# Ledger of designs, part 98: designed miniproteins, single chains

Each design is a single chain, and the fold is of that chain. pLDDT is the mean over its residues in the fold that is shown.

## One batch from the design tools (miniprotein)

Design m3627
Fold by ESMFold2-Fast:
Structure m3627 (fold): chain A 100 residues (1-100)
Amino acid sequence: SKLLEEGIKYYAKGVEYFDEGKYEEAKKYLEKALELFKKLGEDDKNVAITYEELGLLYYKMGKYEEAKEYFEKAVEILEKSDEPADKARAKYLKKEIEKL
């Protein structure tokens, strides 16, 4: 899928900027990735992963309420999955949210 390929490219660039401490650029690229992945499906695993990265980004920026909202959105998608790994990830994120 061209949407999937483009979404992955934007996601990767967003993570690269995040690692460089370029948080505004990271946000823009992750938001572009999110838009593309949502077109594939609102509950797509790539949407959940992108919400997690946005949560981490806002956490690094000291924006804890926004970080919590993004982590909660990731949890919603992961809890809908029948995959044990996704359910375990949701449980982990719920514990991390409690620390915010």
Scores: mean pLDDT 88

Design m3628
Fold by ESMFold2-Fast:
Structure m3628 (fold): chain A 65 residues (1-65)
Amino acid sequence: MEREREEKLRELERFAKELGLEVVEVKDGEITVGMKEGSMTDISRVLRLMGIAIDKGMSVRTKLL
């Protein structure tokens, strides 16, 4: 349970980095990624990451940079 959640979080963090997103924090089963305000590219990348997270039963938070 806890170990499996950590494993999936590490996978999600790798996906975020591969998408070119800045990982700000990984905590309590959630990943927080940085997003530049007004960037359609960052918005698109975040939405894709959210889709992956939902498929894994996880959530994504965003922080404006």
Scores: mean pLDDT 75

Design m3629
Fold by ESMFold2-Fast:
Structure m3629 (fold): chain A 75 residues (1-75)
Amino acid sequence: MPDAPSEEELEELKPYIEELEEKMEEMVKNGEYLSDEELEELRKKGLEAAEKGEIKKAAELYAKGVAYKQARAKK
């Protein structure tokens, strides 16, 4: 079993990732920003989920972090 999701597993998760990206965009538009400490906590939870084999949960947490960073960079 790989330590990271395979490309095939990521393709299966793509619809979930897209839905999470939309939700993160809405949060940023509403001014609900995550602090750097909250982002680090999100990263740690994602890593912990991956270690437990919770691939979908790990991908969701990863997508949230990426979507937030992208929204923040569009200033």
Scores: mean pLDDT 67

Design m3630
Fold by ESMFold2-Fast:
Structure m3630 (fold): chain A 58 residues (1-58)
Amino acid sequence: SALEAAEAAVAAAEAGEISGGEAQDALVRAHIDGMSAEQVQALGRRLRAIVERRGLPA
């Protein structure tokens, strides 16, 4: 499902296996696929934490 893909993508981005942009694309797809606002916000916060922790992309 799009939710499962989004969760996996965010976890992979946290591990440094993919970019935050790829994880954000998965999250956007999950939102369009009818994922709840609460679930989108929770995963979005995890993505924001990655950006803040790593600093701005070069």
Scores: mean pLDDT 73

Design m3631
Fold by ESMFold2-Fast:
Structure m3631 (fold): chain A 68 residues (1-68)
Amino acid sequence: MSGRELYEEYLASRLGADGRLAKLLAQTVSPEALARRLLDPKAYDASAPELPLSEEEARAIAEYMQTL
């Protein structure tokens, strides 16, 4: 349920545990666009693996990344 916990579980290995890349990405897109990228990674990178995230979980992660 916490965006921080979901980030640490699914994205920290890819975007870094320190959140530097996550913060840069969050600064360049809206939270809604960021959540959509997490749900459909092929929309921006055809080689990216899909994550088993619900829409609510993707939104929570996007909101957390905005606070970094």
Scores: mean pLDDT 71

Design m3632
Fold by ESMFold2-Fast:
Structure m3632 (fold): chain A 70 residues (1-70)
Amino acid sequence: KKKQEELLKEVERLVEEAIEAIRAGDFEKAEELMKRAKELLSQLEDPEYIARGIGLLLRVEGVKLDVELA
């Protein structure tokens, strides 16, 4: 599905920007980007794309913990 693929690409972009923001110490920006990513993820209906999107969100949580514990 073209729309599902476009949504997932947008989630991927937001996630990468959120990770960069977290590493820069800009947690407010990261939270805004993650909110947008989660909203787009909720638009996905294909199980395969949903699974990939969830994996991307978990990646951000991992990076956040690494930065906060460092």
Scores: mean pLDDT 78

Design m3633
Fold by ESMFold2-Fast:
Structure m3633 (fold): chain A 98 residues (1-98)
Amino acid sequence: SVEEEARRREEEARRRLSEEDREFLREAADEGGKLIQEAVDFTVSLSSDVEKLKEHSLRLAEEGIRRGESREDMERLKENIERSYREESELLEKRKEE
């Protein structure tokens, strides 16, 4: 029915994280260091932009939990994001002008 189709459209619009957000979280967990490095390479405000990228990724994972994504999966992604951030921060320190 038209009402059932409208309800399905609303549920699709309100589904857990969007595909784009899920892909971003997966990339942040698996390739977070590369995403951070790319953000650094294309910005004029290194420390602020790196921190904002990390905070955005962590907030997105928390929003996923609130929307009914697996808590275990989201917490694992958060841990991977933290790890990737630390690894890339160490690489950036080594790349400081010397």
Scores: mean pLDDT 63

Design m3634
Fold by ESMFold2-Fast:
Structure m3634 (fold): chain A 68 residues (1-68)
Amino acid sequence: LSAEELLELQRAAARRVAEELVAKAKETFPDAEIKVEIAEDGAVRVTITVDGKELVIELSPEQLLLLA
């Protein structure tokens, strides 16, 4: 695999894991505000706000490849 192909795989994995986390969060906290950020390196940050409190989940590109 080229470095470009590896980067595309990392970004695809990041999007897949982010979508799954958002779906699960919405099932658990229907009234929660959910924000998803994907960094240029493929790292994912999910912020869940419920009752004025923030829960932040951060996953590195390496962690995302293991989960995808």
Scores: mean pLDDT 74

Design m3635
Fold by ESMFold2-Fast:
Structure m3635 (fold): chain A 64 residues (1-64)
Amino acid sequence: GPAKRKRAAYLAGLLVKKLKSEYPDAEIEAEVLDDDTVKITIKIGEKETVEILSIDELEKLLLS
């Protein structure tokens, strides 16, 4: 529902900020796929890495 999707977007935004701090020259994008799933895309030069993360995984990465 809307509250879960807002939570997903908030956590995705926090991860983007963290990754931009670690890789300032990288192009980093987050996409909320559903209430429980987020796609993170990291582009460094010609290399693109895509990670699909659950909200539980995002919370463990950011809030622990």
Scores: mean pLDDT 82

Design m3636
Fold by ESMFold2-Fast:
Structure m3636 (fold): chain A 100 residues (1-100)
Amino acid sequence: SMEERIKEAIKVLNDPNASLTEKLEAIADLARYLSREEVIKIVDSAKNLDDSTKAMIKYLLENPPENAREALKHPSPIVQAMARVALAASRDPEALAELE
């Protein structure tokens, strides 16, 4: 369910053993279901993210780049995860389908 996916994503985001890529994918899941403002509040309250990483993620959520869909094809998993965050934040129905 949507509620269970949200709970799982918050758990991953606050897991000290989760990689940054996994945390970015969790934030992308949150951005699919929650408003931008709600996701930003969750990112700000996260225990296992440094301030510079939080600032970068908030910037992507507020300013999703136009080329984010192209970045999904990048060979770097972290770049792909950042692209997923930006696309989820844009709330583009076509882009959201690619995230499933």
Scores: mean pLDDT 80

Design m3637
Fold by ESMFold2-Fast:
Structure m3637 (fold): chain A 91 residues (1-91)
Amino acid sequence: SYEEEVEQLEKEYEELKKEFEELKPELSEEDIKLLEKELEELKKLIEEARKLIEEKAPEEEIRKKIIEAEVTLAMTRMLLWALKKEIEKEK
């Protein structure tokens, strides 16, 4: 269901935010700003998807918003992974 998909996105967002906070002391100010911006955009997309479900919007609109959130989540996760690997290489 769309509700379950949005709940999963919310859970993965919280996990990603926790990983970001744990790495934050080792990140540059530029990387912090970039990740904060991407996390903010991801949160907005998830909130918009939830609102569309609550308003009983057309299934096509709900699905499109969920896909946009999933793509943004995947991209943000890849960025965090790449930064984490760079930190590990220097230690």
Scores: mean pLDDT 87

Design m3638
Fold by ESMFold2-Fast:
Structure m3638 (fold): chain A 58 residues (1-58)
Amino acid sequence: SLDDLLAEFIERVERGEPVDVEKLARELAELSGISEEAARKLLEGIEDAVKTLLEVEK
């Protein structure tokens, strides 16, 4: 599901695990009906936000 995809993505970013944003953007686009470009930008924005928050806690 869309919720499962986003939850797994956030968990992987939080753990510093490698994430294939291109593949996830394609899956997100298919599940949500948005474009792959919009999905990629959304995922990159979420990744940047999570990484910034983790960096502040160092």
Scores: mean pLDDT 79

Design m3639
Fold by ESMFold2-Fast:
Structure m3639 (fold): chain A 58 residues (1-58)
Amino acid sequence: SMAEELRAKAEELRRRAEELRERARELEREGDPEALFLRGMAALLEGMAAYLERLAAR
């Protein structure tokens, strides 16, 4: 169903956000300012995942 597809996409986005956070931690250890960009992208993906979950619940 569309609701199941939306939940699956939300889960994928959350996993991608976790990967970006792990990469950001690596960059932080190296002092790379790109770490802030990756953290911002992870937050955006989490927000999109939450939005899709709300749509699936309707």
Scores: mean pLDDT 88

Design m3640
Fold by ESMFold2-Fast:
Structure m3640 (fold): chain A 74 residues (1-74)
Amino acid sequence: LTEEEERDVQAALYEIKAAVSKVAAENSTDPEEKAKHYREAAEWYRKASELLTGEDAEIFRKGAEEYEQKAKEA
């Protein structure tokens, strides 16, 4: 893999981790567990945004902000 391809693969892995955490949050009935999983999703989206550029980076950054907000509201 090229360096760019390696970054894209890593960003995709972080996106998958974020999706897993999001699903865990949505399936949690305990507010504390729900908040924890939303924070985890936000962290993975933030890490993905740091590996990307332009509009893709902005989309993931906004996703991270959204899940951080959901964690605070849980």
Scores: mean pLDDT 83

Design m3641
Fold by ESMFold2-Fast:
Structure m3641 (fold): chain A 69 residues (1-69)
Amino acid sequence: SMSDGRQQADRQMQDLQQLADRASSMGDLGREAQRLLDQARSQTSGALSSAIGARRRVEELIREYEEQQ
């Protein structure tokens, strides 16, 4: 149902928020993570897909950051 999709989107957004919070101390990565979070929050349609995509992108950025250390 539509409400189930919204609940899944909310969970993905919560996960994305936690990732962005963790990345906040990582300089430019922290700013990029916040930008992706803000973009996902601005979506009025395709909210679940947007949240999943943003979450995956932040996870990739954190991995790349860790590889550069």
Scores: mean pLDDT 75

Design m3642
Fold by ESMFold2-Fast:
Structure m3642 (fold): chain A 65 residues (1-65)
Amino acid sequence: SSEEIAKELTEIAILSVEDGLEAGGDKEKILEETEKNIREEGKKLGLSEEQIEKIIEAVKKYLES
């Protein structure tokens, strides 16, 4: 389902960001690249714009928590 796809993409994105930050990467650049990748992959997987935005929001919220 699209919900399962969105959940998987969210989890992968969070792990990717955490790995980048642990490697000493710039937070803003990592978030920009991750957002770009979420939009590209979400579009390829047929997710709606609303679902893609929710994934991006969830990733950003996780990092600010």
Scores: mean pLDDT 82

Design m3643
Fold by ESMFold2-Fast:
Structure m3643 (fold): chain A 120 residues (1-120)
Amino acid sequence: SMAARAREALSEVGAARLARAFDDERDVTPEEAYRQAQALLEAQAAGLGRLADQIRVAAEAALALTTREEPLDPEERARVAATVEQARAALEAGQNVVLAAPTREALRELTERLLAWLAE
């Protein structure tokens, strides 16, 4: 199942915290992995700097999962990729871009704008 492959991929990347979210009682779909990655990025935007490394690792694991599996909705895949890259860039740049988006709606807006720019 996709959930089993997701757990295996996360274990290989070493995202232990995100892998624990994929326990035996939770059906993990690609959509749920996507939502978890977004929630972690939103937590970073809320100023949880202590989790920055874990958020980065989890986001990279989510990206690896979405890029290696069979095609999901191309728009959803692109949004996950852009959001992960934005989070990585924000972490490396000192979180300025993420801190400018304090709400979920604002984070999505920035992700969509980044996607549009990358598509040029």
Scores: mean pLDDT 49

Design m3644
Fold by ESMFold2-Fast:
Structure m3644 (fold): chain A 58 residues (1-58)
Amino acid sequence: DERERYARRAENAARAAAELGDAEGQKKASIYAELAKNAPTAEEAKKYMELAGKAAGG
């Protein structure tokens, strides 16, 4: 399921930020991960996954 895969990638971005000690990136990525998990479509989940990645990685 594409939606589940995108949501999981968003969660992974938040975890990666946490492991690097990036508290601000983790906080923002976690918000986007929750939005991805609750997204009504795969398209929206992908959008939030991309935002989570940017928040976590810069």
Scores: mean pLDDT 81

Design m3645
Fold by ESMFold2-Fast:
Structure m3645 (fold): chain A 79 residues (1-79)
Amino acid sequence: DKEKLEEEIKELEEEIKKLELEIEILEGLKGILRGILKITGEDAEIEEKIKEIEEKIEELKKKIEEKKKKIKELKEKLE
């Protein structure tokens, strides 16, 4: 039982790392797009793309928070 809980925690931690990497990539892309807007001025297509990226980042952050809650519950069972 304890070994299964530890393996589940490890799997959740790996999933969190993947989601964090996806957020880093999206934050980088958002930074590039914001940089383009500073040079080109107003561009509705770029602004919409930034909004889509921001929404995706929020979705990924929620998934990370859910996985962190599961890890806490599993760690409490190990105590």
Scores: mean pLDDT 85

Design m3646
Fold by ESMFold2-Fast:
Structure m3646 (fold): chain A 60 residues (1-60)
Amino acid sequence: SEIERIIAETLVLLGVEDLSITNEQLEEAFKRAMEKISKMEKVTKEEAEKIAREELEKIK
């Protein structure tokens, strides 16, 4: 889905910006962001990016 791609792209960009972030942290952030979005009836691209960033920040 488009929302799934936006989350993945956001996390990839954050991982490139901060090389101390591990692949395991990126995978966990993706999983948590997808779980959060699955509970939302409607999500925008901006909300998807925000959720991806917030879930990664909780794990870092």
Scores: mean pLDDT 83

Design m3647
Fold by ESMFold2-Fast:
Structure m3647 (fold): chain A 99 residues (1-99)
Amino acid sequence: MLTDEEVLAGVGEIVLAVGKILIKKGLYDEAIELYKRAVELYEKAGDKKGAARALTELAEALIKQGRYEEAVEAARRALELDPENERAREALERAEALL
């Protein structure tokens, strides 16, 4: 039987996948909103690694939009939740270099 937490994390995965499609289409604002929703879903699920992945995708999308201060904030939050997340560290270093 799926728990409420497993359902929330599963919806988060779907939302992340849709966000990635929107990024490929250049729909960055729509993707950013979906990534923010994915973060909320993973946080409610207690899935720290899922939330860190969603925050990393959010940071990378914010970098693509030139929103570097917001990208730094998202990447730092991702590293607080998952300190070993290499993509989050790379996103943080890239965003800080562009400030």
Scores: mean pLDDT 87

Design m3648
Fold by ESMFold2-Fast:
Structure m3648 (fold): chain A 58 residues (1-58)
Amino acid sequence: GSIYGDIMRKGHLLEKRIKETGSEKDLKEAEKEGKRGLENPLSEDVGKKLLEFVKKMK
């Protein structure tokens, strides 16, 4: 799939798991995916939202 779709789907699943478990591993993965989103203009918006979520959960 597109990088936008990949980050959006994976980010959504990571957000759900982090809300339920508080997993540090999932927080690190979400931060990585958010940063990956920032590298492409097509996925920048979803990357920013994911990073904002990670910042709020820390």
Scores: mean pLDDT 79

Design m3649
Fold by ESMFold2-Fast:
Structure m3649 (fold): chain A 60 residues (1-60)
Amino acid sequence: SDLQTLIDLARKHGLPEEHIKVLEQLREAAEQGVEAAKAFVSQNKELVTDALTTVHNLSL
């Protein structure tokens, strides 16, 4: 799904602010282009993975 949808879902389920912020930063990087998004994920792999896993688990 769109990154904005995941951010909205994270806010709705009360994810930690750090997780919401990293998803917002990923969205901003994606707006700059695919390579910018890839670079951001590579530099923030652990936090991005944690945020996405948390959204998935809480939305279940």
Scores: mean pLDDT 79

Design m3650
Fold by ESMFold2-Fast:
Structure m3650 (fold): chain A 60 residues (1-60)
Amino acid sequence: MAALTPRERAVALLVARGFTNEQIAKALDISVGTVNRLLDRILEKLGLSSREEVAAAARA
């Protein structure tokens, strides 16, 4: 996960823990829209296509 920023890594780890976008937004004190944008960047950087794949990658 060296390609992810610290904030992107935090989002990926919370996704791996089963958090919703609303719960992640509250935990990181950001908007749900910002969480969605960070997830899109994580998917692009890791070559993944789904939230479930991000969760699996973060658990590894």
Scores: mean pLDDT 80

Design m3651
Fold by ESMFold2-Fast:
Structure m3651 (fold): chain A 83 residues (1-83)
Amino acid sequence: SLVERARELLEEAKEKLKKGLEAMKKGNYEEAIRYAEEAIELADEAARLAREAGDEELAREAELNAGLGGIVLGVAKLLLKKS
């Protein structure tokens, strides 16, 4: 189902976000950028599928995770520029 696919993509996005944060803690800012970008793409697709399925709560959760990915991306880019 679309809801099941959206949930799978959202869990994948959360794992990528976690890896991005771990990379940032290690000072691997280029790796953190890549994981954050992957997390945003997966979360955006999850939000799209959730809305298509009419699951507004799941869509909001996916949009929140895309937003968190955007924050990680912005911070990682700033820190890469400073390092």
Scores: mean pLDDT 91

Design m3652
Fold by ESMFold2-Fast:
Structure m3652 (fold): chain A 89 residues (1-89)
Amino acid sequence: MTAEELLKKAIEYLEKAIEALKEGDKEKALEYIEKAKHLAVTALMELGKEEEALRVDNLLDEAEEAVKEGDLEKAIEYLKKAKKLLEEA
């Protein structure tokens, strides 16, 4: 799988995570966030974008913390920020 294909798949998982949060499915959202994190970090590292990889990792960690704390609005904000970074990569 190319770095571009990994980024596209990571974006799709972030969209699924946002949808799961809107439906109140925290467990499914956390699963999609973990999958998106792995794919996004792998792709950005392959592209030599270590700073962007660290930023995405941090944004998705904060999203996971927000989900666990029940702040779904904050979690969605972090996921949207991560998605925008990946779309601009």
Scores: mean pLDDT 87

Design m3653
Fold by ESMFold2-Fast:
Structure m3653 (fold): chain A 55 residues (1-55)
Amino acid sequence: SSRLKELEEKRKKLAQEIAEKLMKVAKDFAEMQLPRVKQEGRAAGLASLEKTLAE
């Protein structure tokens, strides 16, 4: 039973570490992607608006 407790604690610690690392990677990835996605989104939006006004 004490071995089971140690395993459970190790599992929880590992899960927390993985969660923290994944969160950091996700944030870094979002920051890297965001400028490109935003720029393309804005360009597409402006083009659509321009076309609507031209009609």
Scores: mean pLDDT 74

Design m3654
Fold by ESMFold2-Fast:
Structure m3654 (fold): chain A 77 residues (1-77)
Amino acid sequence: DEEKKRQEEGKKKKEELEKLRKELREWVREQLKKGKSEEEILEEVREKYKDKSEEERKEILAMVRAILTELEEEEKK
């Protein structure tokens, strides 16, 4: 079933993104504990993933920005 195969691929992609997001969240939290600023974290992410496609880099940077916002909101609550 072609439709089922496409659905399974979409599910795997979502699981990979969710796993990456969790790993990035823990990594970002650790960088913040080391006293790194949001700007320094974003620069390090850009450097770490500079060999990735522009599209992949945009997705990763957007994910890191979202994580930084979530962690900032957690501290305010």
Scores: mean pLDDT 75

Design m3655
Fold by ESMFold2-Fast:
Structure m3655 (fold): chain A 73 residues (1-73)
Amino acid sequence: SLEEKIERLKRIRDAVEGLLQDSNDRAEAAKAAGNETLAEQYQKTASRLQQMLDDINKELEEAEKKYEEVKKK
């Protein structure tokens, strides 16, 4: 159902936000430690996670809007 889709998207969003924060924190820590290779790896992961998060947020907004329309009819 659309409601189940919204709940799944919210759970995925929260997980991706956590992974993005962790990847950014680890990239900064690696850079501070002088491990440029590891920092670049985490930065690449963070970039991919940010793209996923943007897509999830857009899909979630659209799904919630549709759910409100269906509930009112």
Scores: mean pLDDT 86

Design m3656
Fold by ESMFold2-Fast:
Structure m3656 (fold): chain A 80 residues (1-80)
Amino acid sequence: MSDEELAALGRQLEAAGEERYAKGDYVLAGVLLTLAGGLYEAAGRYDEAAKAYERAAELYKEMGDYEAAEKYKKKAKELA
């Protein structure tokens, strides 16, 4: 896929993740936001990747998954 196609898919997964969060599907929301971060990173969209990973970290912390929260918080800082 082109970098533009990867970024577009990242935006779709980020939107889907927030929709799942709103519906209370926290596990799927965390997975979708993490995948969006990875797609933005692959597309060279490091600012968008950092924001997606930071959002995923917030969600994992809300779920009590502190290991995943720390992992994605660190990844977001590396890309910021």
Scores: mean pLDDT 85

Design m3657
Fold by ESMFold2-Fast:
Structure m3657 (fold): chain A 62 residues (1-62)
Amino acid sequence: MDEEIKKLVEEMNELARRLAELRRQLAATTDPAQRAALTEQIRAVQRRMQELSDRIAELRRS
């Protein structure tokens, strides 16, 4: 269990770095179409992070 949780936490850390990069790009972008695309990518990363968070919580309760 601990090793599986560790791998999920490592994936969360990678997604957190990706999220920070996408947010920096969004802050620097003025084009509406590009802003919309970056916003959608941010939402996708946030959804994946929530899924991993839920999985970690499930494993901790098992």
Scores: mean pLDDT 85

Design m3658
Fold by ESMFold2-Fast:
Structure m3658 (fold): chain A 64 residues (1-64)
Amino acid sequence: AHVVTPEMREILDEAARRVQEETGVSYEKARKAAIEAAQRLLDEGKPVTVERVYEEALEILKKE
């Protein structure tokens, strides 16, 4: 089973909320973008923080 850590889940939830507030997209769409952003950060060996996930998620939504 692929389990997200509690810390990662909290980061994703907080980032998704911020994306939703900034862009007006649905929570489900914001959450999907946050997950993609976190995966990108992990692939690059970068720290997964609320701010980084938020910024990357906004870029993902701009590209669609």
Scores: mean pLDDT 79

Design m3659
Fold by ESMFold2-Fast:
Structure m3659 (fold): chain A 63 residues (1-63)
Amino acid sequence: SLDEKIEEIANKAYELYKKGDTLQNVYDFIKKEIEKLDTGSFTKEQVYLKAVELFTKKLKEDL
């Protein structure tokens, strides 16, 4: 499902950040991965924002 693909992208973004990648590179990664997705009735921007929100929640869970 789209939600499962968004979760996978957020997880991969989180792993990149944990490995010491910059926030800019992590956000660019999320954008590029979402451009490849069939987002159905959602805009690419809406899906990007959801992925960023999930990524941010994962960062907060590590605190």
Scores: mean pLDDT 83

Design m3660
Fold by ESMFold2-Fast:
Structure m3660 (fold): chain A 61 residues (1-61)
Amino acid sequence: SAAVDRAMEAVPSLTREQIEAVLEGLRDGDDSPGVRLYLEGRATPEQLETLRRIAEEFGLL
């Protein structure tokens, strides 16, 4: 999807699968995948905020 492609360019340290999981979790109203990635040291709070903003821009929230 266009949202995932943009997210991969914005946060290249995350895989497509991780980005899809975070965007899906944000859409469902829980941050569980995003919190998990943050706790695993794979995403910073700033990267999570970037993904949230992209999700909102593409109508996933």
Scores: mean pLDDT 72

Design m3661
Fold by ESMFold2-Fast:
Structure m3661 (fold): chain A 65 residues (1-65)
Amino acid sequence: MATPAQVEEYAERARRAGEALGVDPDKSLLLGTELAQGNVLSAEEIAERFGISPAAARALRDAIL
């Protein structure tokens, strides 16, 4: 179980990466929260959810982790 501080850290990373890629902030924060809790989404799943390329999705995920 992630601490509130860990969730906040991942959320901040997700927000910054999402802003750089033009991804909706709420969606980026949700992804950050999921990754902080140990939920790992494939780059293809992220690409489908956010409407971006799999390469950009991988970059977003890796920037958060």
Scores: mean pLDDT 74

Design m3662
Fold by ESMFold2-Fast:
Structure m3662 (fold): chain A 60 residues (1-60)
Amino acid sequence: MKLEFAKKLLEERPDSPLAHVALGAAYAQEGKVDEARKHFEKALELRPDYEAARRLLASL
């Protein structure tokens, strides 16, 4: 998947913690750790008890 697609989807659905996790994972796969971290943190801001986002942040 292209990062641009995930980013566009997030811009359309900015309140989706799942969209932030998906975009963060895409950045991590591309080696863009800083961008991945920001999106996982955004997911946690939207859903503070989002265990998946917390674990992915720790794995970076």
Scores: mean pLDDT 76

Design m3663
Fold by ESMFold2-Fast:
Structure m3663 (fold): chain A 55 residues (1-55)
Amino acid sequence: SKEEKIAELKKQIDETRKLGERGAAVASADPATRKAVEDLYQKKIDELEKKAKEI
């Protein structure tokens, strides 16, 4: 169903967010690397949110 697909995408968004936060924390010794990691994972989250809205 559409609701099941949306729930699965929300789960993927949450997992991606947590993975990105972990990566940024490890990269925090270099501000440029931290920002690059944050930007990368934010784009992935934005794409998943767009897919959820299209369902």
Scores: mean pLDDT 77

Design m3664
Fold by ESMFold2-Fast:
Structure m3664 (fold): chain A 66 residues (1-66)
Amino acid sequence: AAPEALREATVRAAEIMLKEGYSKEEVRKLLKPVMVRYATEHLGLSPEEAERLVDEAIEEAYERVK
């Protein structure tokens, strides 16, 4: 499903950035706009749903690497 695909892609990208030394705030600042735009333009998600899913995925990635 589109929400699951967005979550998986965001978790993977965020994990890579966190392991490369980016902070959670830097990951949110750099990755969130890109993933939200992708989700709204290509997956048909609302901006509100896309932002929520991306924020949740970044938190999941942070918990997995800390």
Scores: mean pLDDT 83

Design m3665
Fold by ESMFold2-Fast:
Structure m3665 (fold): chain A 57 residues (1-57)
Amino acid sequence: SDAVQQIAEEGAEISKKAPAEKKEEVERLILQAMAAASGGDLAAARRLMEEARKLVE
């Protein structure tokens, strides 16, 4: 799949693991990562996904 689809799928799994108090923040990071990937900024998308993952660790 393209990068946006991969981020959406990974983001859904991350959001599923997020505690209720972190869900909005995680979802915002995933949305920003998808926007970055859609614009071709894969480095920014990767950093945003790392931030989202840290919130659910």
Scores: mean pLDDT 82

